# Ledger of designs, part 93: designed miniproteins, single chains, continued (3)

Each design is a single chain, and the fold is of that chain. pLDDT is the mean over its residues in the fold that is shown.

## One batch from the design tools (miniprotein)

Design m11432
Fold by ESMFold2-Fast:
Structure m11432 (fold): chain A 81 residues (1-81)
Amino acid sequence: KKKEEAEKKLKEARKKLLEVESELGLAEIEVAVYKRVVEKTGSEEAKAKLEKAKEEAEKLKKEVAKLKEEVEKLEKELAAL
């Protein structure tokens, strides 16, 4: 049944999107925390952690964008059934 397969794929894609969006939210909080530490202390260690946190957040933003595209494609596929 093509409709059941499309519904299952859409559920899986939506679940993955929610998981990655949650990870992005946490990464953005880490960026905010380390930015504040850098502003208060000027620590090179804190700057390194901020850079790493920004890189992780950027990676997660790209993954969220890809998953949103996948969800949109699957929603259109299901709507066509």
Scores: mean pLDDT 84

Design m11433
Fold by ESMFold2-Fast:
Structure m11433 (fold): chain A 70 residues (1-70)
Amino acid sequence: SKEEKLKELVKKAEELIEEAKKKGMPKEQINRILEAAQEAVGEAYKDPSKIPEMEKKLLELYEEVKKEFE
């Protein structure tokens, strides 16, 4: 269902934020991931057909932030 797909996106966003915290990423980088996650979930909530696009966008931002600080 669309509701289950949205829950999976929320779980994925939470996992990325927790992983960033566990890796000791600076507050500024964690905030960038958090803001992107909030935007992605918000857009997906308005239009569930965008869930794959929002997941891809969130993962791409996470990888970019990770590369800057690894």
Scores: mean pLDDT 82

Design m11434
Fold by ESMFold2-Fast:
Structure m11434 (fold): chain A 56 residues (1-56)
Amino acid sequence: MIKLIEIDENTTPEDIVEKYGLDRETAEKLINEVKPGEVSKPIKTDKGIFFAKKIK
């Protein structure tokens, strides 16, 4: 399963952990490393493959 996560400036690591079941370290990396308008590298988890896109 492939899922797209949309991250905005109000998204916290805890929101990603709770909603998508990602670990906190992965959630923190997505928020800190993905710039506005960029898409993350594929994130492989037991819940599927995720891509994160930072909006604005």
Scores: mean pLDDT 76

Design m11435
Fold by ESMFold2-Fast:
Structure m11435 (fold): chain A 68 residues (1-68)
Amino acid sequence: SLPARGARSVREALEEQAERLRREGDLETAERIEELIRKGDYVGAAQEMSAYLTGDREGVAQAMKENE
């Protein structure tokens, strides 16, 4: 069956991570990534994922405040 374990596309990796974030309660970040994927903006989705991974909890909280 496809995809094989080592043959994941960027899109599939981002979708899997967004689902994980949603399950962990990071709904806003997950929804933002999913929306970018739906629009075909994989670069934007990857940037949001990177910001989440490098910005930890404080970085995410600041991004949410700036979005107000």
Scores: mean pLDDT 67

Design m11436
Fold by ESMFold2-Fast:
Structure m11436 (fold): chain A 63 residues (1-63)
Amino acid sequence: MADSAAKVLERTLAPRYGEEAARRIAQRARDIANELVKEKGLDDITAVGIAARQAVAELEREL
């Protein structure tokens, strides 16, 4: 289910970071969100929100 949220995130970030960077952020956020759901039992929406912020912060540090 994180797939749908990752797709929305990719579309939201593409105008700011470009298609490639937005895709990388969305893929990383999906991975983090899946771990949060599996390990901590967080709700999908909450997990995606936390994961998206972490993925953006990680990419911004790389740039």
Scores: mean pLDDT 74

Design m11437
Fold by ESMFold2-Fast:
Structure m11437 (fold): chain A 66 residues (1-66)
Amino acid sequence: SQREKAREAVELLREDPNATITIDGTTVTVTANGKTVTIDTGSEVAARVAAQSLKEVAPNAKVVEK
């Protein structure tokens, strides 16, 4: 589920605070330690909100908009 993917993304960010958070339309992708988790939020606004929340978990993470 997307909720499980969100939990996996948070865990990945806790393991690597220098991860990359990518916003691509309605999706948010977290890439760290050779692993990738993609969350489909269903809207561009929800994707931006999700990316901001993930940034709060790892303030040093890079945010990229595609």
Scores: mean pLDDT 82

Design m11438
Fold by ESMFold2-Fast:
Structure m11438 (fold): chain A 66 residues (1-66)
Amino acid sequence: SGADVVAAEIRSQPRSQREWATVRALGAVDPEEAERLRREIEEGMPESEVDRRLREAVRALFDRAS
């Protein structure tokens, strides 16, 4: 399936488990942002951009902390 092929390609990329754990943690706090980031990655976002977006998302979580 198309989605399965894309997921397999994402998994084959040189990413740390910490990066995917971060996206999952975002889903618990801000599901809309996590879902947007996940979709962009699945659409073939460049790795440099993925790293940038992950760092921005983590910073945004920190900024929203009460």
Scores: mean pLDDT 60

Design m11440
Fold by ESMFold2-Fast:
Order: sequence, then C-alpha cells, then structure tokens
Structure m11440 (fold): chain A 81 residues (1-81)
Amino acid sequence: SMEDLKEFEEKIKELGEEIEKSVEDLHSGKITPEEYRKKVRELIEEIEKLKKEKNVDESKLSPNMQGLIEYIKMLRDNLEK
C-alpha cells in the first residue's frame, strides 16, 4: 500500500542517516573498522527485514530512495570482501 511505502521510505531515510554517521565516525576514528562493519550490517539487515515485511516494490520508490538503496547495496557488497 502507499502507506506501507511511505513508512518504508521514512525508515530508510533514518537508517541511511545512521549509515552516513557510521562512515563519519569511522573516518574520524570514533569507531573501529570492525564496529563499522557490524553496525552497517545490522542496519542493512533491518532494511531488508522491513522491505520483506512491508512487501515493498522498489520500482515504486522515489528516485532519491532508489539511489539510497543502491548505495546501501554497494556498502553491503564491500563488507563481503
């Protein structure tokens, strides 16, 4: 539904901000690379869980949200290396 899509987008924005903060904290030395990987992994898992629970069609997301999801997928792929 449109309501589920809106809730998903709002939560993705929140989690995206947490990911950006984690990147800043890593670059400033506030967190270790291990803590960064753990935090980003947990945030990505939360996103994937919400997408599944809300039955979200990514093609119906705004272009900005689609871009954010692609960025998050790129971060996940980099954590697997």
Scores: mean pLDDT 78

Design m11441
Fold by ESMFold2-Fast:
Structure m11441 (fold): chain A 68 residues (1-68)
Amino acid sequence: SREEALARLRALLEEFRQKLAEGTVTMDDLIAMVREAQRLLAETADDPEARRIYAEFSRLAVEFVERQ
């Protein structure tokens, strides 16, 4: 469901933040997580909250890549 997809997207963002804080994110992890985030966003039919979560995810992903 859209609600389930939104909840999963929130969980994915928190997981990503935790892994970033621990320094355990690899480029392969990032690619997989970005793809999953995009899939979940699509399942929410462009929900405003999902877009905000995805925007934060994208910001953190860009920051991570720039630090490599």
Scores: mean pLDDT 84

Design m11442
Fold by ESMFold2-Fast:
Structure m11442 (fold): chain A 121 residues (1-121)
Amino acid sequence: AEELLKKGNEYLRQGKFDEAIKYYEEAIKKDPNNAEAWLNLGRAYRAKGDYDKAIEYYNKAIEVGSPEVKARAYAELARVYLDQGKYDEAIEWARKGLELDPNNGYAWYVLLQAEIKKREA
């Protein structure tokens, strides 16, 4: 349901991750092919530091998503690896996102940050 996704997004923006997760889970129960709900569920778990669940749900978004949602999910996977200090993996996933959508500014941001951090290490 579009309304459940919108409420989840509102809570996610407020940093209320447990409330956001509840609404995204309800959206997915109504439509398991809602790639946006899977993507944002992954974002909520990443924000909580649960990287294993974030990766699981980003992979679900890739499985059911359009090319645009897949590009965004690849950029979010790259961000998880960046947050873990895994810079080579972050670069690889960001590049995969850019192959699908070269205008994805977030993928460019993650790629650049990973390359900078790799040089600092």
Scores: mean pLDDT 88

Design m11443
Fold by ESMFold2-Fast:
Structure m11443 (fold): chain A 99 residues (1-99)
Amino acid sequence: SKLYSEGVKYYNQGNLEKAIKYYEEALKKDPNDYLAWFNLGLAYYNLGEYEKAAEYFQKAIELSGGKDADALGNLGTTLSALGKDEEAEEYFEKMVKLI
């Protein structure tokens, strides 16, 4: 969507606040936009907000039917950052089976 594309533009400029705003507006129009959930996860990860990042990556995985290898890998990395190494390994294994 146009809102999603604007969010990506601001994310690439390092303006995470505006990126988040545009992704949230995209999700108000389409709550099943798994790319917007995924990019909210990336934005919050870059802010060091790992619990929120993990939540949003999980939402992207659910909406993709477990087939978003990037979301699986980023969730694994985020869970490792939270000290949840056994859960992280499970998601990395799911990721590897898709690639």
Scores: mean pLDDT 87

Design m11444
Fold by ESMFold2-Fast:
Structure m11444 (fold): chain A 85 residues (1-85)
Amino acid sequence: APATSTLTVTFKVPKELHEKVKEIVDEIAQRLAADPRVLSAEAKTEVEGDTVKVTITVTAPSQQVADNLAVAAAIELVGRIEELL
């Protein structure tokens, strides 16, 4: 049966960089959705003041594949946002 992995990452990001963070999140979500191992992928961005909360959800044919893909996406997201700061 398909399995879903959900990871949430929270960042403190200046307001002027919020749009660029959204672009990075959208790019990562699009690449996840294009992966042939992925049944569905989405990323949600929530902003509260200078806090940006990103939730990545990946559904794949197995829990291990879903977990590995979600973790890889979260690592890429963290690295790309840290380069902005």
Scores: mean pLDDT 85

Design m11445
Fold by ESMFold2-Fast:
Structure m11445 (fold): chain A 81 residues (1-81)
Amino acid sequence: AAATVTISGDGPADLMAAMEAAKPAIEAAAGPGAVIDITLTGRTAKLSGTVPSEAAKAATAQAVFAIPGVEVVDASGVTVV
C-alpha cells in the first residue's frame, strides 16, 4: 500500500499549499504503508505517525525540511514499526 500523508495546522497559506504540492514526494520518502501526520505551526512542521524504517523516517524529515519556508522539522513523534 502507498504511504498516507495528512497536512494540518495554522501555517501561512503559501507554505500550506507548498506542503500539499510536496505531498507525493513526502509519501515516496515515507515508503509503502507509512502513515504521517504533519502539523504546521507557523513555519515549524511537527511530524507524527509510523514508518517502516529509520531510513524512511530520516528521508521523510528531509523531504519536509526541503520545502521552501519550513524553518524547523520535529520528527520525534514518528515511530519506526
Scores: mean pLDDT 81

Design m11446
Fold by ESMFold2-Fast:
Structure m11446 (fold): chain A 81 residues (1-81)
Amino acid sequence: MAEEEFNASARDALQGIVDAAKEAGASPETVARVQELADALVEKGLNEIEGVLLHIGAVTALKYGDFEGAVALLERAVERL
């Protein structure tokens, strides 16, 4: 079913961002903020393509220690939806 497939793909991409934040050694507060933003994006019906693009951008920022940039990218996505 298309909605279940979409929800799985989008949630997996967004959960990957949360997992990347934890792996990068982000503070519990930063991890919680990323989780809140990921949950908000899922609730607002983030498009699967947008989810993949956010995953690539946010995970890249987190790998370089740019936690503020990763959070800002997710916040902009929530505002855009």
Scores: mean pLDDT 76

Design m11447
Fold by ESMFold2-Fast:
Structure m11447 (fold): chain A 80 residues (1-80)
Amino acid sequence: SEEEERRIVEEAIKKAEEAMKKPEDVQQQLVDEALEKIAKKLNLPLDEIRKRYEEALKNGKEKALFTAIATLYAMELVEK
C-alpha cells in the first residue's frame, strides 16, 4: 500500500542518516553492499553500477553515499 511504501522510505532515510554519522570505512562497506545488491536486482554487471556511482560522486560525494546507503536500507526493509 501507499502508506507502507511511505513508511519504508521514511525508515530507510532515517537509517541512512544514522549511517552517515559512522566512520568512512563503515560507510564504504555499506556502499559496496548497496552496489552489489542493486546490480543483482537490476540484472546488470557490477562494473556498470560502479561507473554510475563514480559519475554520481563527481556531482557530490555526500549525496552519492547517502543515496546508495538509503537504497540499500530500502531494499533490506522490503526483503525483510
Scores: mean pLDDT 83

Design m11448
Fold by ESMFold2-Fast:
Formats: sequence, C-alpha cells, structure tokens
Structure m11448 (fold): chain A 94 residues (1-94)
Amino acid sequence: MEEERLERILQELADALRKHFSPEKAEQIVAEFRKLYEEARKNYLTADGTLKKASPLEAAIAALGELIDRYPEVAPVATEFMRRLGRELRARLA
C-alpha cells in the first residue's frame, strides 16, 4: 500500500511536470522528489525510541517543500500539488 501510494504520487507529479517542462527535466525533478520523500519518511522518532515513518501524505508534503527550495521553477506545479495533498491530509485527520 505505501509503495503503491508513492508510485501513484510520483506518476501524478511526473504528469504535471511534463505539461510544463522537458521530459529530461521532469525525470530529474521526480528522482529528486523520490529521494526527498524517502528522507522525510525516515525522520520521525516515536516516544519509545523506535523509528516511525511519517505518513505518505506528510512525507510527500515535506518533500515538495524541499523540492521547491532546490528547484524554484517548479513552484507553480509543486504548490498546487501540495495544496491537493494538504486537503487529503486534513480530510483524514478530521
């Protein structure tokens, strides 16, 4: 389920990026997003000292923020995608 969710997020991001950027640039950005997503997933500690990964939505939002810092040209695409993921996260927490 988590890996399926990651691949779905990557596909949606890649599709959005390909509308605005070259295929090569879109692939580079998707690869960087995947790296940032996996890093965000690793950075949560539970109160008992066990590593608990962030939810896929939380990790994706964090990774998109970092992606914008590294590739400001993607901000129009990435911020819209972040808003969509933020709405999904709020719906799950409500």
Scores: mean pLDDT 71

Design m11449
Fold by ESMFold2-Fast:
Structure m11449 (fold): chain A 55 residues (1-55)
Amino acid sequence: GEKKLIEEAKKIVQEISGVDTSKAKTLEEVFEAAYNSKNSYEALEAVGKLAQKYY
């Protein structure tokens, strides 16, 4: 499910980029946090690979 994907994406983005994702409620908000991070490419790629496992 989408909720599990969002929770795992929040954790991965925080681990890669060090940004606070705790307030993100949607996958779009998680992508926004990843995009605005110093490690944006790595974080976005990790979330994309995670999404492929659920979709």
Scores: mean pLDDT 78

Design m11450
Fold by ESMFold2-Fast:
Structure m11450 (fold): chain A 72 residues (1-72)
Amino acid sequence: AQEYFDKGKEYYEQGKYEEAVEYFEKAIELDPLYSEAYRLLAEAYRKLGKYGEALEYQRLAKDPTFKIVPPK
């Protein structure tokens, strides 16, 4: 999880937000409770103009257990 998170941060800092999203998603696939990965994933989606996804992941960053509960 940490390896993918660090790679995602590198892409995010370079302005490569789509690549950052891929690696942050990999981090949360390995650790669904990785709050910091959800936070940066939300920021990356915001940079891409995908505000709906950003809002969802911002919520998950505060309570990652929402990820393991199916959406209605």
Scores: mean pLDDT 73

Design m11451
Fold by ESMFold2-Fast:
Structure m11451 (fold): chain A 73 residues (1-73)
Amino acid sequence: GEERLRLMRKAILVMELTGLSYEEALERAKEMDLSDETIRKLLRRVAELKGLPVEEVEKLVERMAEDMLRSEG
């Protein structure tokens, strides 16, 4: 559901910021309670680091999370 999708989005963002593997980032994301506002800040930071628009990063992260959720279920 939405909770799992949010967790995957957090994991992808953590992975992009830290260079950890997806599995490691997912475990870290489970331990971290991040608000929607904090997720938005992480999205902006990833966008700045990659030189991409925030909207584009958000779209890519959401697609990745949805694809991964479909693969798990």
Scores: mean pLDDT 76

Design m11452
Fold by ESMFold2-Fast:
Structure m11452 (fold): chain A 79 residues (1-79)
Amino acid sequence: SLEDEYIKKPLELLEKALNEKLPIEKKKELVKEGLKLFEEVKELASKVLPEEKRHLLEELEKKVEELVKKIEEKLKKEE
């Protein structure tokens, strides 16, 4: 569904930052883009997502937080 595709997009960017062998600068750019897109998703969800689907947004938020923490830990070791 469109909601599933749109909600997963931030995770795709963060997964690239975590899993691919990229320069630190590129990883930081992907994190920035993923977080920015996630904020946009949250704003749109408040307007268009039914309440029964808001649990998907909460699950996404937890996954985003976990991925960001893993990326930050990895970047600190690479700096």
Scores: mean pLDDT 75

Design m11453
Fold by ESMFold2-Fast:
Structure m11453 (fold): chain A 60 residues (1-60)
Amino acid sequence: SEEETLRKIGRAAELLRDTDLPVEEIAKRVGFESKEEFEKLFKKYVGMTPEEYRAALRAR
């Protein structure tokens, strides 16, 4: 469901902020079947890729 997808993306955003885990590992931990599926859905709902999101959080 969309609610489940949004909860997974929310947890992934927290892991991207709070950890140095690879994006592929984060996708697995929050319950996505593939990195590609995760990246597609994350960009759809957040407006940027997980890698771009992490970079933005760490940009100076």
Scores: mean pLDDT 85

Design m11454
Fold by ESMFold2-Fast:
Structure m11454 (fold): chain A 70 residues (1-70)
Amino acid sequence: FQEKPVSDEEVLRHAEELAKKILEAKTPSEQAALYVAGRVLLIGYELDGASPEAVERARKILDEAAKKVE
């Protein structure tokens, strides 16, 4: 496959969007589903050749959102 690597900007933007959705989610099950979806998305970014620094920062963004909702 000849795919272009995902940009750091795109990785971080998607993480921030998911973090916001986690904070806005109405139920614990919805929050958990969004967090899991975010983690799966980061694995996809790693496979697409995203920088380790961007993935690590994105992971922290998701983790901080999850901590704020318990």
Scores: mean pLDDT 77

Design m11455
Fold by ESMFold2-Fast:
Structure m11455 (fold): chain A 74 residues (1-74)
Amino acid sequence: AQDEFNKLVDELLKEGKITEKERDALLKDPGASAAKLAADAAKKNSVNGEIPKETLELIHKLGDLQGLAEEIKA
């Protein structure tokens, strides 16, 4: 769980999908930060209520991070 979380965060940073600040926020508070980033990505990139494929892929990965964060807490 923790290793998978760290790996996914590093992949998102390497792909340029998140900033270093957003990575640090995810490491500090994974669940809340992942949810916020997903909501912000959807709002920023929606066009007439439609979300681009690249943004949907990011939202799905952020959802995976949120799930891993809950597993780590359990």
Scores: mean pLDDT 74

Design m11456
Fold by ESMFold2-Fast:
Structure m11456 (fold): chain A 60 residues (1-60)
Amino acid sequence: ANKFTVSVANALSAENVAESLKTQYPEATVSVSGNTLVITTDLSSQQAIAIVLTAIGLSL
């Protein structure tokens, strides 16, 4: 499994990004802790990177 940690501007942003990611990538597990997102997926590294980049884009 690929596991990534993404920090966003604030807790509300983290929740919004997590909900968007769950909708776009239902096969990934997304957990929120404050302003930090932990993304876990059993998909290829390429798919995991795409999820992380989407999270970063949504947090901006």
Scores: mean pLDDT 72

Design m11457
Fold by ESMFold2-Fast:
Structure m11457 (fold): chain A 69 residues (1-69)
Amino acid sequence: NIENRIKELKSKIDELNKRIDELTQQARAAQAAGDLEAYNQLMRQIYSLNKELDSLKTELEKLEAERKK
C-alpha cells in the first residue's frame, strides 16, 4: 500500500529531522565551549543521519511520483 508507505516515510523523516536539530544544537554548544571532541563526535552523528534522511527523501519522492501517475 503506497499510502501507508508514504505515511511511514514521512514519520521517519520527521523523527530524523528532530534528532538532527537536537544534535545540531548540541554541536553548536560544544563548539562554543571549545569541546572539539564532543563537537567532532556530534558532527559524525549528524552526517550519518543526514545520509539516512537523504535516502528516505529520495524513496518518498519515488513513491509520491508513483501515486501521481
Scores: mean pLDDT 85

Design m11458
Fold by ESMFold2-Fast:
Structure m11458 (fold): chain A 62 residues (1-62)
Amino acid sequence: SLYEKFLEEVKKLYEEGKITEEQYKAFNSPAFKQIQEDYELGIVSEEEARERYKKLLENILK
């Protein structure tokens, strides 16, 4: 699933030491949960949810 692919990307970045534990934990933020909920409810498409996850991840990586 797209959610699992996103989790895999984030976990890989953490395991490679490219993000901090705090940045990795930010995945549990309300913003990430909202995207997951919107996707599960069918409010957003798979592509839209994936784009939102990527944008939030990029913002955290600053």
Scores: mean pLDDT 75

Design m11459
Fold by ESMFold2-Fast:
Structure m11459 (fold): chain A 64 residues (1-64)
Amino acid sequence: SPQAEEYYQRGVQALSDGDYDKAIEYFKKAIEADPDFTEAWGGLGHALRKQGKPEQAKEYFKKA
């Protein structure tokens, strides 16, 4: 959906800026708008790994 895509773009930008909390927030919003948006699940896992939460990241990567 356009809304999920917009949230995903915001998440990617936050991830590039090193703002992992903001990235997690936007990727979760993208998933809420479109649970089949595979890239958003991967982005969430990546952001969690960057925060030092690899066990949480692993669960989200399973959906990517």
Scores: mean pLDDT 83

Design m11460
Fold by ESMFold2-Fast:
Structure m11460 (fold): chain A 110 residues (1-110)
Amino acid sequence: NIEEKLKRIREFLERAAPLLDDDTALAELLKKFFEEENDPELKRYVRVGLLLMEEYMIIHGLSVEEALERALREIEEMLRNNRPLPSDEEVYERLIRINMHRNNVNVFTT
């Protein structure tokens, strides 16, 4: 049920949004969610949703609220159109880019 999955992803990301600057609290929220959730696909979508929110906030300069809504729209598109989630390598590369922007280290500018 796509609608139920989207609802659960939204509820998690809304709870995670105020904790994005608190690594300990965010990790505890993720751990609890992963212990309570039996759907491995939902766990993957939640991780991708968090990645998208951080990209929109840190790379694109969006507010938490705008980042949340954009992340949810992309997750909805992935679920409804059965689009593949990014690979572990793509997630790793994207996390590196987020960290580079966060630290103002731009290694790819001419």
Scores: mean pLDDT 78

Design m11461
Fold by ESMFold2-Fast:
Structure m11461 (fold): chain A 73 residues (1-73)
Amino acid sequence: ASAEELAAKGRELLLAGRYREALEAFMEALRIDPRNEEAIAGAIATLLEMQRLGDPEVQAWIDRLVALLREHA
């Protein structure tokens, strides 16, 4: 799958309330293209929604996302 296809899939999953799967799709898009703006925006939006809902895994996901983006900075 392309980064664009994975980012689009992430958006569908986010809209369906499937936050973990959405975040996994966005992170896979970023592994293919770390500058994909839709995947970056989608990952941030998903993390903000998970934080709003009190998900205890939010900080661990933030750490994983930051590590991925820093590797390509």
Scores: mean pLDDT 84

Design m11462
Fold by ESMFold2-Fast:
Structure m11462 (fold): chain A 71 residues (1-71)
Amino acid sequence: MIREALEELVDRYVEVAKKVKGQIDKEKFLSEFEKRVYELALSLGATPEQARKLAEEARKRFQEKIDEIDK
């Protein structure tokens, strides 16, 4: 389901962030993640409107997770 696929995508990006710790452009990384969530949601049958909302929510969640990794 879409939620499960989004959780996997978040986890994969979190693992990348852990490996590069402090060497990433946070804004660029968040923007690329948001774009990937949008594309994934569309591929799973979401409307552009739904995909945009999911991407915005996922970006906020991922931003919180990245902030925790750098602690």
Scores: mean pLDDT 74

Design m11463
Fold by ESMFold2-Fast:
Structure m11463 (fold): chain A 61 residues (1-61)
Amino acid sequence: MSTVDDFKDEMRRILSKVKSEEEVDETLSLFDKVSRGEASPEELDRFSRILREALERRRAE
């Protein structure tokens, strides 16, 4: 796998512990948009918040 595919797989593993499958899919779609530089400032903020919350929850659990 490429580095991007490996990162997506890791994100899916982390997010699936704290988010629904639908929310995980939405987050991965948002990540693709961010990686292409097509994300709005609101989408960038939302992505950053989702990732931060998921990592913090995993760390706490």
Scores: mean pLDDT 73

Design m11464
Fold by ESMFold2-Fast:
Order: C-alpha cells, then sequence, then structure tokens
Structure m11464 (fold): chain A 85 residues (1-85)
C-alpha cells in the first residue's frame, strides 16, 4: 500500500541518518566525508526506487515526491553539520 511504502521510506531515511551520523563522527576529511555520504545516499535512493517500482505509477510518483523532500532535508542537515566542524 501507499502508507506501507511511505513507512519503508521512513525506515530507509532513518538508516541513512544513522549512517550519516557515523560518517560525521569518524571521517575527519570533509571531501572523504562527502564521498562516503554520496555513496550511502545513492544506495538509499536505489532502495526507494525499488519500492516505487513495485507500485502503480501514481503511487510511485507520490512515494518519490515524499522521499525526495526527506532526502533534501537530510542532505541540507549533512552539509550544515559538516560546515560546523
Amino acid sequence: SLEEAKERVDQIIEKLRAEMDEVLATVTDPAEARKRYLELFKKAAQEISDIADQLPEEQADEVIGYASKKLRELAAEFDARLAAR
């Protein structure tokens, strides 16, 4: 269902947040931290895409829009926290 897909997206985003926290805690070089975060982001985006691929087109678009908003917010948080080091 659409709600179940959004719940799975929330789980993927929370996992990405935890992985982001680990990168920010362990990787001192900003360029390397960005590279590691981008790989984690790419993996999360692929998992979300795989969820959307199992839904009817209209529901897939809704899930992608929902996830894109959350991913943008998380990317902004990563940039702000990296800059505050």
Scores: mean pLDDT 88

Design m11465
Fold by ESMFold2-Fast:
Parts: C-alpha cells; structure tokens; sequence
Structure m11465 (fold): chain A 80 residues (1-80)
C-alpha cells in the first residue's frame, strides 16, 4: 500500500522490477508469491482497477480465503 504510493504510477506503467517490489511486500507471509506476481502482470495488462471478483479469478485455487486477492486489490486501489 505505502510502497504503491511511493511508486505513484498507473498499473499499466509498472515495470517488472516495481511489480516484484510490490509482491515482495504483499507476499512476505504468503507461499503463493509466484501466483501473486502473475496476477499483478495480468492486472497491469488490463490497465484499470479490477473488481475483487476479477482479482480472485486471476489467482489459482491455491490462493484460498481471498486474503491475498484482497491485499492486492487494496494496494491497487491506493495506487489510483
């Protein structure tokens, strides 16, 4: 969240390094880091803030409970 504010860029303009930095902060306590990185790349390709349901659909079934999706959704909402 704070990291996304520091970058201060639209999602579509984020570099892979900036995505990795955001994912590092969000996934420090989550085993699905690779899935989170892939989800962020797809969100960047969309060029807009997705709904929570769209974020959930971008994750594998291994990212349960929706907490990682909610963290990403909230971080992206704050970048806007």
Amino acid sequence: TELAKEINKPIKDLTDEEIDKIISDLSSHHSGGVNLRNAMRKLREMGRLPSLQEVKSLFSNDLDSGEPALWIYNALKEVE
Scores: mean pLDDT 54

Design m11466
Fold by ESMFold2-Fast:
Structure m11466 (fold): chain A 103 residues (1-103)
Amino acid sequence: SLVYTLAAITYLNQGKGEEAIRAAELALKEDPNNALAHQVLGRAYLEHLGDYEKAVEYYEKAIEIAPDNATAWRNLALAYEKLGQTDKAEEYRKKAEEVEKSR
């Protein structure tokens, strides 16, 4: 749902991680394959909860649904960097650049 997804993004940008998660979960109840809602959950876990493994899980789901989203690839790379998996972080950063450079 666009309304719940936009609310989740707005709450996330305001630093309201708990409200962002609730709104994103409502978006996923309406559409389980909402890539933006998965991306919001990934970012909330990355930035607000420090649960980097959950951040990876949600970002991987986002890119499965929308593999042309360079931002999701870059955030996945950042989540792997936070886990200390530098080689995977570099691999996914390069993937983000490839997606952005679609000629």
Scores: mean pLDDT 87

Design m11467
Fold by ESMFold2-Fast:
Structure m11467 (fold): chain A 96 residues (1-96)
Amino acid sequence: SMEEELLEETKRGLELVKKTVEEALKEKDERVKELLRATAILALATLISVLESSSDSEIAKEVIEGLREAIEAIEKGDLEKAIELLEEIIKKIEEA
């Protein structure tokens, strides 16, 4: 279905964002780390916008809430928590 395709695309985007956050966690250059965090936040905000405009399903709403929590964790510099939240969201999409 169109929703299954949207969720699969969202999952692929989240796997890429997770890698970006993992790189930010390992990065020693503060400027590069800030750019990686900003990139991850922008990507997550874009996914939220697409989901809000494309789906009103319960799973989409739960994914959006999880993505907002992941953004907050990245903004606070809690990158390990952000990775855990992203993994939980990916698993939730896989179980749908």
Scores: mean pLDDT 88

Design m11468
Fold by ESMFold2-Fast:
Structure m11468 (fold): chain A 57 residues (1-57)
Amino acid sequence: MKLSEEEVKEAAEKIRKAAEELGLSEEQINDLLKKVETGELEEVLQAERELLRHLLA
């Protein structure tokens, strides 16, 4: 499933902010953003799950 340009932009902004707050490296942030930029829902959800693994104790 393909996200709209606006949805991709919003997802990228949220993921970047969360990753920066978690202290992820520039490399890790870029890897997450590459998945979001594909616009594929599955890839975006995968990036979000990777962030959640770092957030959840």
Scores: mean pLDDT 78

